Designed miniproteins, single chains, continued (5). Designs and how they scored, part 15

Each design is a single chain, and the fold is of that chain. pLDDT is the mean over its residues in the fold that is shown.

## One batch from the design tools (miniprotein)

Design m16523
Fold by ESMFold2-Fast:
Structure m16523 (fold): chain A 81 residues (1-81)
Amino acid sequence: MAMERSRLVAELIGRTFALAATLDKEEAAEKAYELGREVGERLGLSPEETEELARRTAEMAVKLNETIHEIDEEYAKKKAE
């Protein structure tokens, strides 16, 4: 049981990272929020806990996307100059 829940959380993290790496910030946040809600419901969380997981997942996707963008921008700037 706990192992199955951990597997769902690992899937959530991995898929959120993929979204952040491949989509624009707004789209990554939206898709990650949807993913967080889906996983929360599958875990049998309360509506409040599911909403919290969805928000945290979206926030994580935004931070990851921003970090990737900052790295890309820094390297592009160095290459141009």
Scores: mean pLDDT 78

Design m16524
Fold by ESMFold2-Fast:
Structure m16524 (fold): chain A 73 residues (1-73)
Amino acid sequence: NATSYLVAAYLAAVADYIETGDEEKAQKTIELVRKADEAIRAGNFDEARKYIEEAEKINPTVAELLRKALDAA
């Protein structure tokens, strides 16, 4: 279920924030999850892949969950 993986990606971003206290990183990661979510829902899979690649540079766990969401869509 793509929705379950998207929820997991948001939770992973929040968990990283709780552990690190890095608010700027958390805000950027959550924004990338939101943009990937919007792209997946719109069927813009190429755009979703770009946001996932950007997320991988800052949070590989979130990027993996977003890839699973894309594969489940």
Scores: mean pLDDT 85

Design m16525
Fold by ESMFold2-Fast:
Structure m16525 (fold): chain A 63 residues (1-63)
Amino acid sequence: GPSEAEVRRHSVINRATNEAAKQDSREAMRAAVEAVFAEAGVELSEAEIDAIVDSAEALKAQG
């Protein structure tokens, strides 16, 4: 099965995506993602931040 680290990372990504989806601009979405990961003590690449923001925009558009 997945490692505890992988499960934790997926949980943080899901939380970051949901928080970003509450924001009205891509800049605010990026800030929300960075804040969630900083609180979790997990480092992100720019590509990972962009992917999470893209997911958040898609979630917001589905409503």
Scores: mean pLDDT 82

Design m16526
Fold by ESMFold2-Fast:
Structure m16526 (fold): chain A 73 residues (1-73)
Amino acid sequence: SVVFAELSPEEQELLEKAKELIKKAIELMETDPEKALELAEKALEIALSASPTAEAAVVELEAAVTISVIRKE
C-alpha cells in the first residue's frame, strides 16, 4: 500500500516556493539556462526534503524533468 503523509504548513510553503522556482526556471531556460538550472535544482532539493506525499512527488518529477530539458538530456 502507498503511504501518504500530511504536509506541515512549513512544508506546504516550501513546496509552493519550489513550484514557483520551477515556473521561473521554465521561463528562463532559453535566456539564462545557468540560472534556470540553479532554480530547478533548488526546487528538486525542496521536494526531496518534504514528507512523502503525492504533491511532493509531483513537484520532484516536474523539477527533475525541467533539469533534464535544460541540460538537453
Scores: mean pLDDT 81

Design m16527
Fold by ESMFold2-Fast:
Structure m16527 (fold): chain A 76 residues (1-76)
Amino acid sequence: NSAEARRYLREAEAALAAGDLERANEYAARALEAARAAGDVELEREVLRLAARLALAAGAAEADVAAWLARALAAL
């Protein structure tokens, strides 16, 4: 449900703030699954934006992340 997705999103944000990218990615993936299962499009957008931040923190190219995020958000 949306509450579960929000909890996973908070855990992912806390892990990112701590520099734990592995844990942040794990919780972000769970948040995305829960948001999609709940049909919460706005929460799915928030999780996708967090996924973009995680990719940038992991060293992905900014242009690639921006293109991916734009396409992912347009698919909602």
Scores: mean pLDDT 87

Design m16528
Fold by ESMFold2-Fast:
Structure m16528 (fold): chain A 68 residues (1-68)
Amino acid sequence: EEVERLKAIVEANPDSASLWAALGEAYLKEGKFDEAIEYARKALQIDPTNERARRVLEEAEKKKKESE
């Protein structure tokens, strides 16, 4: 599974904003919006200029709001 593989890689490299952003995107694609938000925010804490993480966060929050 993509998220399981990415999670292992992120755990080995926890300071990589790009890997946290990729993990957030993978959860977003699976419709797991809470996890996508959590990991995108983690990426932005490491690198607030990470465009991928910002896009994942915005899309996940939008989809979560639409589901409520």
Scores: mean pLDDT 82

Design m16529
Fold by ESMFold2-Fast:
Structure m16529 (fold): chain A 117 residues (1-117)
Amino acid sequence: MIEIVESGGGTVAEGGSVTLTAKFSGFDFSTADVGWFREKPGEPLEFVASISSSGKTSYAEEVKGRATISVDVAASTATLNLSNLKKEDTARYVAFVANASGKPTFAFGPGVELTVV
């Protein structure tokens, strides 16, 4: 069973930075594409960033130049660093996994809340 545990949310000042971390288990992490979605108050889930099993990164235009996604394969973690925070970055951030263990797989974690004040 796939398990995802996110951490590193909370209340942060506008112009600050945050590091969100997701711990993954229940699959071969080295084969997976992983990333982050976010759910803003009253809005649908939107894509933020991803990294493929080959290390190729992708970023939403709204966070490009402010976001960095990285993985630690040995630790089975993915980290999203988001800098120069805007009030519009206030959202529940949800880690995901896709394409795990040679199969199309899509799973989400419970999410972590970020409030920018």
Scores: mean pLDDT 84

Design m16530
Fold by ESMFold2-Fast:
Parts: C-alpha cells; sequence; structure tokens
Structure m16530 (fold): chain A 50 residues (1-50)
C-alpha cells in the first residue's frame, strides 16, 4: 500500500507534508488519518520516534 512508502519516506527524513504530497494524498490531514488508522500513531509521532 501507499502507507508502506510513507513509512520509508518518514524514516528517510521527509516531512509529513512532503510525504503526503509525494504519495498523492489530497491533503496532509487525509494522509495522517490513514497512517494513524493503519499504524496506531500519527506520522509526526512516527517520524520523531525514528
Amino acid sequence: SRLWGGRRLLEAGHSVRATAEALGYPSQATFSREFKRAYGVSPAAYRRAV
């Protein structure tokens, strides 16, 4: 899924906004909601943890 690519981009140091745009999400909010649903944490929290 696109969310796997999102994890890789966040681990590589990309911002949440840049990750959402690169994956073709309509908004950063849409990406963040889908990511949190799938992984149990927000992309911002995930990015800080790695």
Scores: mean pLDDT 81

Design m16531
Fold by ESMFold2-Fast:
Structure m16531 (fold): chain A 85 residues (1-85)
Amino acid sequence: EKWKEYDEIAKRIRELFKELLENTEDPELQQKLRDAWIAFGLMDFKTAIELLEEVKKNTSDPELQKRIDEIIELVKKADEIAKEM
């Protein structure tokens, strides 16, 4: 059942990445978000989190920062589930 839990959380993460990309107008931040999405797809959770934290650091939008925090927490959860698979 861990692979099903992973698939569900991965779908949620991809949905949130799409929302962040659609609501981010800075092209440099959009590129870092795309790189984080690619890293997540490769199961490189550490790189995905580091890139998301860089996006958060380079924005002054508190709503964007909050959404990034949500994705970071979900990526951390995905990493823990993947270790049990």
Scores: mean pLDDT 84

Design m16532
Fold by ESMFold2-Fast:
Structure m16532 (fold): chain A 70 residues (1-70)
Amino acid sequence: SLEEMKERARRRSELLQRLAKAIIDNNWDEAKKLVEELREIDPERGLRAAREIAKTFNNEEFLKYIEELE
């Protein structure tokens, strides 16, 4: 239903916002945990979004980590 789609999009958005903050703060433990949660919800889009966030904030170490998961 439309309501279920909206709820899933909201949860995904919240996880992506938390991931961006974790990457900015260089909080590896939180970032890795959030990547695993995103992979459970949407494996392909989760990893793609995480990679784009890492690129946007120039976190090369986390970018390499994500590429190794692919």
Scores: mean pLDDT 79

Design m16534
Fold by ESMFold2-Fast:
Structure m16534 (fold): chain A 66 residues (1-66)
Amino acid sequence: MEEEKKLEEDLQNGQLGIIGAKGDEEGREEVMKKFKENPEKSMEEAKKKLLEGLALGAAAAAKAAA
């Protein structure tokens, strides 16, 4: 239970941190709304997007290194 709560907070804070760095208040509001409406679904989508972003970032880095 505590591990799941920390993971949820980390995913939410991670998204908010990225959006905060961009200065995108609308993005912050959307993230907060998603976690408030469907925490489980929002966590799953956040994990999927993070994995996709990491895979795309790795592919882009590999292309840049070539």
Scores: mean pLDDT 64

Design m16535
Fold by ESMFold2-Fast:
Structure m16535 (fold): chain A 102 residues (1-102)
Amino acid sequence: MVKVRLYDGTLENPKLIGEFEVPYDASVEEVFKKLEELAKKAGIFDRELLRKAAEEIVRLIKEERPDEIIVYLNLSEEENERLKKGFGEEAIPGVKVSAYKR
């Protein structure tokens, strides 16, 4: 299982919205459904944004096989610009997804 943690990135100290676990063979639909349930608790309803985040999570699971993935939603404009510089054309506005091995 891979642990996915979802944070609200609008705060200087990111606040944990929630966490869930998915298998290494999880589909985009499975990850999207879990993300949507947690994001709604934080008032985030952007389905296109959440679907792109789910696609990136699944990509990282397949490529990196991490123990943990951290997702930041509602990033500031400055953080969005930093993301675009780091990820180029593949950067998702308002979202950062990072994979970790322990």
Scores: mean pLDDT 72

Design m16536
Fold by ESMFold2-Fast:
Structure m16536 (fold): chain A 110 residues (1-110)
Amino acid sequence: MIKITQSPSSLTVEVGGTATINVTFSEDVDSKYVRWYKQEEGKEKQLLIKNGSERVEGVDERFSASGSGKNFSLTITDVKEEDSATYYFAAYDPKTKKWYYSNGTKLTVV
């Protein structure tokens, strides 16, 4: 059974601060199958990071992702009010041929 543990479930960061979100995946996953999404309230999920650490075109350099094997993280530096959203980790498992999504982290910027 595939399990994703993302922590924290919610965090509050002041404008200009840094937010770090950590993930443990139950199986080893190749970073090329790792994605991070941002979802603002009332909007569709926006892809931020693909292939583990590669920013999608138009995504601010303040967003960075790292990790390998079972442990992954998303870091947002110099946070802005517009960064208030729920952030989701996703990983593709080639054995089951499915994408698995985390329960997300709700970021509040104050």
Scores: mean pLDDT 87

Design m16537
Fold by ESMFold2-Fast:
Structure m16537 (fold): chain A 106 residues (1-106)
Amino acid sequence: ALTEEQRRLAFEAGRLAGYLRDNKEPPSLEALEEAIKASPYPGVVKPPKETMSQVEAARRLGELLKRLLDAGAVTPEAVEQIIADLKDSGGLTPEALAALREALAE
């Protein structure tokens, strides 16, 4: 099972992914949940709307995914699949994708 901190990060990552989805075609949130595995997302996670740009939301998602990667809660392959699903659904602009990638890089 994930630690309380890891579960909090996973919930927030799901919320940000939902925000990106609601600003474009729906991405596969199932891929994010699958990659995190043991984290039960709330059934009705409402993404933050009207307070954050898509670029800012993508950057924050990248930061959360990076922390989950560092904790061993997700694999690099799973993170790449989440990004691919968001990109393929049209949920990521080139600018948002760049921000997410920058947040993942160290």
Scores: mean pLDDT 64

Design m16538
Fold by ESMFold2-Fast:
Structure m16538 (fold): chain A 70 residues (1-70)
Amino acid sequence: SVADAAAEGARKGAETGGPRSAALHIGYGVMKAGGTPEQAALAGRHAYEGAKISGPDGAAENARKGAQEG
């Protein structure tokens, strides 16, 4: 699903480069899964915030929520 793609991208991004990387990796995954630019943007913002608080796990969980809101 789009939410699963967002969560996976955010986790991988956060693992390699922290909050900013989490947001960058999400956009590509969301769009490839058939998501909208709005879902990608919301997932990216949420992933950035989640990564700052709880690292890769926080990035993934918050990205999923952001994608669902879009």
Scores: mean pLDDT 80

Design m16539
Fold by ESMFold2-Fast:
Structure m16539 (fold): chain A 102 residues (1-102)
Amino acid sequence: SDKEIQDLLKFELTLGRLAKERRPDGLLSTEELYELLREFGFNYSKEEVEELVKEVDKDKDGLLDMEEFIEFLAKLLKKNRPDLSEEDIERIREELAEALLE
C-alpha cells in the first residue's frame, strides 16, 4: 500500500541520514554498515552484509561511497521485502539519492 511504502521510505531515509551524519566523508566500511544495521534491529550476519557490499562495491576497496550505499540499501530492501515491486524499490532508491547525494 502507499502508506506502507511511505513508512518504509521514511525508515530507509532515517537509516541513510544517520549513516551520512556519522560519515560526512561519504565512505562506509562493511563493519560500519553491519553495526548500523544491528543498531536498527536487523539480524543480518556479517557475511550477508559482506556479500551485498561486494555486489555494489565497484572499486573492491571494501568501502561504499554514498551512491554505492544507496544501491546497498536498495538491494537489502529487495532481499528483505521480496513482496515489493521493482517500481517501488526504484522509487525508494530515487528518493534516497535525492536526499543523500546533495
Scores: mean pLDDT 75

Design m16540
Fold by ESMFold2-Fast:
Structure m16540 (fold): chain A 64 residues (1-64)
Amino acid sequence: DAREELVRALREALARETDPVEQITLAVLLRYPFEDPEIAREVAEKVRRGDYDFSEEVAKDLAK
């Protein structure tokens, strides 16, 4: 399940993150209900890489 994998990746990243701005970004994304499982998977992969720029992925999901 792409959403469950995303939630796990976000929680793991948030637990290790010490930068307050990045913590806020990760916490906000934990509450965002991605409807597209492919976009959720792409975001999870970015989170695992430490890449917290999700503007393009969020914009694509919101356009649905």
Scores: mean pLDDT 75

Design m16541
Fold by ESMFold2-Fast:
Structure m16541 (fold): chain A 57 residues (1-57)
Amino acid sequence: TAALEAARAAARAGDRATAIAHLREAGLELESPAEAWTTDQLLALVEGLRTAEALRA
């Protein structure tokens, strides 16, 4: 999805708040604030979701 691609770009840029906003657009419910996540954790979430979408296709 475009939201997952945008989340990945934001996470790679170190913008955790923007990455979380795009993950929420992709339908992921995140209760923790942006500062509770590392960039690596956000990248892992995006890659997991992208892999799940590829496996569904």
Scores: mean pLDDT 75

Design m16542
Fold by ESMFold2-Fast:
Structure m16542 (fold): chain A 96 residues (1-96)
Amino acid sequence: EKAAEDARELARWVLELDGVTDPIEIELASKAAELAAREGKTLGEIFAAMDVGRRIARSTPEEARRLLDEFAKRMGLSPEQRAELEAAVDAAHARR
């Protein structure tokens, strides 16, 4: 729980330092970092998850779905965690 919160806050801080201002990119990168941390992934894997979240945010809906599928498989996400990420991606794209 705390590790997931810490990962989300770390992600937001890192994105702010990198000059990322797109709220959709920030939200999806932070969500990907949170899910990776919940699966006990290393700090390097959490940073890789942030990059995938950013790419999903910048992609078309079709490409985002492919990237999400690959991310879920690589991270070993549960069906519930995958559904959580899918909901975040769908909500984010609906706001564009």
Scores: mean pLDDT 79

Design m16543
Fold by ESMFold2-Fast:
Structure m16543 (fold): chain A 71 residues (1-71)
Amino acid sequence: MKREAAIAYTAAKIAEIGVRINKELGLLTKEDILAAAELYRRAAEAAREAGDEELAEEMERRAKELEEEAE
């Protein structure tokens, strides 16, 4: 994996953990969810550039799930 893809993926995972924690605490905002979804979309793009189609598909799926939750 290219360094950029690894960084984007790690950032997206950290953001998702934050969303889960804030949800359990009742502090979750729509902006938090959408920010995490955007990071997953960036990670998917970086993964595709690196040739990791499986990772890209997983990241896109996670982004869609988060966007649906934001509604």
Scores: mean pLDDT 78

Design m16544
Fold by ESMFold2-Fast:
Structure m16544 (fold): chain A 58 residues (1-58)
Amino acid sequence: LEEKAKELEKKLKEKGINAKAFAKDGKVVVYADSLSEEEKELIEEIAKELGVEYEIVL
């Protein structure tokens, strides 16, 4: 799960999204100061590709 969290963070950075991702309680937690609706959709798409549950914290 930690490896998938790092992969999610890397993919977000490649798309210009400033967020941190880490594994917690069997899911990937994404921390960001702010996110647009489009950025939230990208996070969901990447999480689905990686096969992980996710949570966004602003």
Scores: mean pLDDT 78

Design m16545
Fold by ESMFold2-Fast:
Structure m16545 (fold): chain A 107 residues (1-107)
Amino acid sequence: EEIEKLMDEIEKLLRELGASDEFIETVRKLFKAAIEGNKEEMEKYKEELLDYASKRIDLGPVVRIILEAADKIYNAKTEEEIVSILKEMVERLKELVAQQKADDARA
């Protein structure tokens, strides 16, 4: 319930940062793999996101935040830890949105 709400907020922030629906779907799959402890599937989706960042340099900071959060989720032992990690990710993404709005206001 709390995790679903945080994921919805993350998706909204990712869209505001210019992420495609395909990118957002890959993020959902990565986090599902991390929660399930599927290291092989995590590495596959990490590679897909890194490929995305290589084509969209503007998404580099976003991909870094996502990959760090996924590693923390993989190592989390409780749902409360996962919720805390997702909340931290939301705040970091909000900072990037604020930065983008500041940059757009100068253009």
Scores: mean pLDDT 83

Design m16546
Fold by ESMFold2-Fast:
Structure m16546 (fold): chain A 81 residues (1-81)
Amino acid sequence: KVVGLPAGMPPPSDKRLSDLTEEELREVARRIVRAMKETGVSKDEVLATIRAHLESVLTPEEAQRAVDRLRKAIDEIEKEE
């Protein structure tokens, strides 16, 4: 069921996170925090899932940077309420 997708399909996952602006990264982090609150999944579990995906397509350094940026964004969203 494909309805209501915004214009501009995201780029391939291999470089998507490295190309995100700070605002786009915060949106992703906010969605993650919301999902964590709804499902009770821990931050570690979410980040582990994202890391596993990134490690399959990015270098270890790029994957680490992307995960670190997401972790910091999540922490900032949690601190901000």
Scores: mean pLDDT 67

Design m16547
Fold by ESMFold2-Fast:
Structure m16547 (fold): chain A 79 residues (1-79)
Amino acid sequence: SEFVQEANEDIDKLIAMVEAGEDISSLEKFKEEVMERWEKKIAELEKKDSNKAEEARQLREALERSMDILIEHAKKRKG
C-alpha cells in the first residue's frame, strides 16, 4: 500500500534524526509536521473513500504511537 510506504518513510526519517543527535524540539516539530500532513490527507479521503480514510486513520495512529516511543527514547538518553 502507498500509505504503508509513506508511513515507513516518515518513521525512517525520524529514526535518522534521532541517530544524527538532533534536538528534542526538532524531533517534536517533525512529528507535528508529519501528523498535520496525514490529517489533511485523511480529511480529503473522508470525502472520496471512507474505507481508505479509515485505513489511513489507523496508520496515522500507529505512526503517532511509534514516533512518540522514539522521541521518549531520545529524551531518556539526554537524562
Scores: mean pLDDT 86

Design m16548
Fold by ESMFold2-Fast:
Structure m16548 (fold): chain A 85 residues (1-85)
Amino acid sequence: SAIEEVARLAREIAERAGLSPREAEAATFVAVAKAIGAPVPSVEELAQWFGLSREAARRALEVAEEAYREAKRRGLADKAQQEFS
């Protein structure tokens, strides 16, 4: 599915960026949320949900934004939104 492809892309980008496994999970969650048009959590919300520091949550959000832009360029974000609708 396109949702699974967005998740895989986000995880790959996070891993290359040197994020921890938990930071990568957070980044993947946010990238998928952006792709399907769901609300994006604040830094504080993401930190609480994933047990991260605010700095780690900010890194995860930055990577998620990069992954979302890449998914959008590949047409994966639009397909993921259609799958969720």
Scores: mean pLDDT 87

Design m16549
Fold by ESMFold2-Fast:
Structure m16549 (fold): chain A 77 residues (1-77)
Amino acid sequence: LIEEAVELLEEAAEEAEKAGDYETARLAEKAAELARKGDLDGAIRYAVEALREALKAGDEKTVELLSRALELLAQAK
């Protein structure tokens, strides 16, 4: 669960960078860092912020990856 969530968050950051959405990429990277440390509350908070920014940018692929990561993070709590 956590490893899969981290992988999805890292993929979301890469997709956001490719789209030029550096704010979403930064937030997703921070979420992945916190998830690796076991700070699931922090990871969820940053992943939710990343999802909001991706939605504003219209980046459908990044939105899908972040949504899946959030489901896995919630299950890991």
Scores: mean pLDDT 84

Design m16550
Fold by ESMFold2-Fast:
Structure m16550 (fold): chain A 87 residues (1-87)
Amino acid sequence: GAARVAVGITEVSENKLKVFAVAGDGPARVEVYDEKTGKLLASAEVAPGERLELEIENVKPGKYKAIATARTPDGEVTAESVAEVKK
C-alpha cells in the first residue's frame, strides 16, 4: 500500500506557529526551521498511524518551514509546508 505522511504549519496568533503532522504506515520525523537562518526550532518523532500537534511561541517575523520525513516499505518520503509570520 502507499504509505503517506502529511505536515502543515500556520500562524495561529501573533508570533505563534502551529504544526500538524500525520504518520502513515511508517514512523515520521518532523523538523521545523527558520527558512532564512536554517535554525531548527523544534523536532519530534511520530509513531506509525499517530498524529502530532505542537505550538511554537515567540517566533520572529519571517518564513518558517516544517518538513516531515517518513520511512516506508517502498522507500523514504518527505512532505513540506511553509508559513509566514507577519508583524
Scores: mean pLDDT 79

Design m16551
Fold by ESMFold2-Fast:
Structure m16551 (fold): chain A 78 residues (1-78)
Amino acid sequence: MEEKLKKAIESAQKALEALDAGDAVTARRHFGSAALYAKDVPEAKAEFERAMEAVERGDLDTAKEHAQRALEILEKAL
């Protein structure tokens, strides 16, 4: 469990780095990976899925907010 959650956090961090670089396509892919690794924590998975939807709409600030919520949930689960 912890190993998967660590990978979810790493994927989310890469997604946030991609957003800061203006690479929405790479960010969406990394949020997808984060959601997959967070599948055993439904609240975090849902937040990463919302981040992906926000990226697809071009709402990068909302995507960052959802990603941060997911990271807070995962930190409490570890």
Scores: mean pLDDT 84

Design m16552
Fold by ESMFold2-Fast:
Structure m16552 (fold): chain A 64 residues (1-64)
Amino acid sequence: LSPLEQRILEVLYMAGDRALSAAELARILGVSQSAVSRALRRLEAKGLVERTADGRYRLTPAAR
């Protein structure tokens, strides 16, 4: 995993059951929303995060 991918997973782990948007993650991590969106797409492809119906992201059960 890239450093940004690892930090996204850490934030989502600490958020528990709360799903976070790419904009929220970008604000928390101090990086661009485009960088977060690209990292989230890679994490989703790896099965580590899932996208909710409202466009937010959370850890998959397998990544907890």
Scores: mean pLDDT 84

Design m16553
Fold by ESMFold2-Fast:
Structure m16553 (fold): chain A 89 residues (1-89)
Amino acid sequence: SAAEEEVERLGREAGRAYEEGRYEEAARLLREAARVAAQISPEAAAILAVYADTLERLARLKKEVSEEEFEEKEPEVEKEAWAEAQAAA
């Protein structure tokens, strides 16, 4: 469906923003993907919302700490998010 194609497009764009360290943009894209996904699957929307919340946390952390401290803490935030997403499914 057009909605499924839009979720995939937003997910790919969010992935690129994430790889470039643009966490705020990635969070916005995943939040939009969650809104579209809610029309298809509440479970998928919940998972995407957890990832969007995580990217917002990473964006805040990146502004508050040194680059070195961010690199140390980033993997732990991501691990917590994966556990939350798995529990939401």
Scores: mean pLDDT 80

Design m16554
Fold by ESMFold2-Fast:
Structure m16554 (fold): chain A 77 residues (1-77)
Amino acid sequence: MEKVRRTTEGLRETLRILEAEGASNEHLVSAIKQAALSVVDQEQAEEIAERARELLEKGASLDEVVEAVEELLREYV
């Protein structure tokens, strides 16, 4: 639980910085995948990255994306 929370808080900060710098959805998804790999295995991280890509393509907020990532990370730990 604590590791998931810490990872998602760090990810939220990273994504805000990337968005402020004009990063593409591809770069945001890459950052999400790298953060997920610190908590879950590669296959699970890919599933999380795919979900994040779908949300970003639909225009979801970064908060919505981070919430979905945290939910999936909790399911896998």
Scores: mean pLDDT 83

Design m16555
Fold by ESMFold2-Fast:
Structure m16555 (fold): chain A 65 residues (1-65)
Amino acid sequence: MTDEELAELAIEIVKKSKSVEERIAALKAAHKLLSPEQARRVLEEALKDESEEVRKTAKELLEEL
């Protein structure tokens, strides 16, 4: 699976999963496993999330890139 395919999967989880914990896990996995460019793409999508906790996690992880 390519970094682009993994990023797309993570974005799908962020957009469609009803679980805040599952969405946060996808962000942490993207930050750890993907290239900085693809991780940034996933994390920027999560800044639009309905959950403040998800948005905060995305912001913190973006600061580490």
Scores: mean pLDDT 84

Design m16556
Fold by ESMFold2-Fast:
Formats: structure tokens, C-alpha cells, sequence
Structure m16556 (fold): chain A 56 residues (1-56)
């Protein structure tokens, strides 16, 4: 019982980390693409912090 509960918690943690990795990669790719396209993207620390809060 306790071992099964510990395994379930560990798997949930791994899944969460994988989801965050995919979201972070997609966001970084989008920012890089916008910069290469010459879009007026303002990368202020405040804007990045607010975006991070919504994705956390």
C-alpha cells in the first residue's frame, strides 16, 4: 500500500516535469521565431515574469 502510493506520487511528478518541459520549449521556439521574423517583441523581465506565472 505505502509503496504503491509512493510510486504513484513519483509518476505524477515525472509527468508534471515533462509537461513543463514541452511548454517551455514551445515558448522559447516562438520567441526565437518572432525575433528572426523581425517582430517588435519586448523581452522585459516583467513581461517574462507574468507569462511564467500563468504557465506555472
Amino acid sequence: ASVEEASRTALNGVMGAAMLDKVTRSFEDAVEFAKKAGMPVLATPEELEEAGKKLK
Scores: mean pLDDT 59

Design m16557
Fold by ESMFold2-Fast:
Structure m16557 (fold): chain A 65 residues (1-65)
Amino acid sequence: AAEDLLRGQELFREGRYEEAVEWYRKAIEKDPKNAVAYRNLADALEKLGRHDEAAEWRQKADELA
């Protein structure tokens, strides 16, 4: 749960955005109410140029907050 989020954040800091997306998705699967994981996923998708997907995940994060 928290471990998957932390791993995603480490990968994001390293610029490994595709791998960060995978770990953020795992964090969401284990804790579907974690708005932080949704926002971090959206940020990583934005870095990859996947703007439409990023917007969808940001909306989901806002609905949880």
Scores: mean pLDDT 84

Design m16558
Fold by ESMFold2-Fast:
Structure m16558 (fold): chain A 57 residues (1-57)
Amino acid sequence: MSPLEREALRLDAEASLLRMKAWILKETDPEEAERLYREAEELEREARALLERARAE
């Protein structure tokens, strides 16, 4: 497994945890939940870019 592939998996796992936390906070703190969803989306985008680069190697 390439270093890029490993990093992509790490970011994707982190995004999943943020989405879970956002879902829990949705009713108590909707502003924080929204922020966490956006953060997860950015991490998912970064992970996808890294996976594409790993496949090019």
Scores: mean pLDDT 83

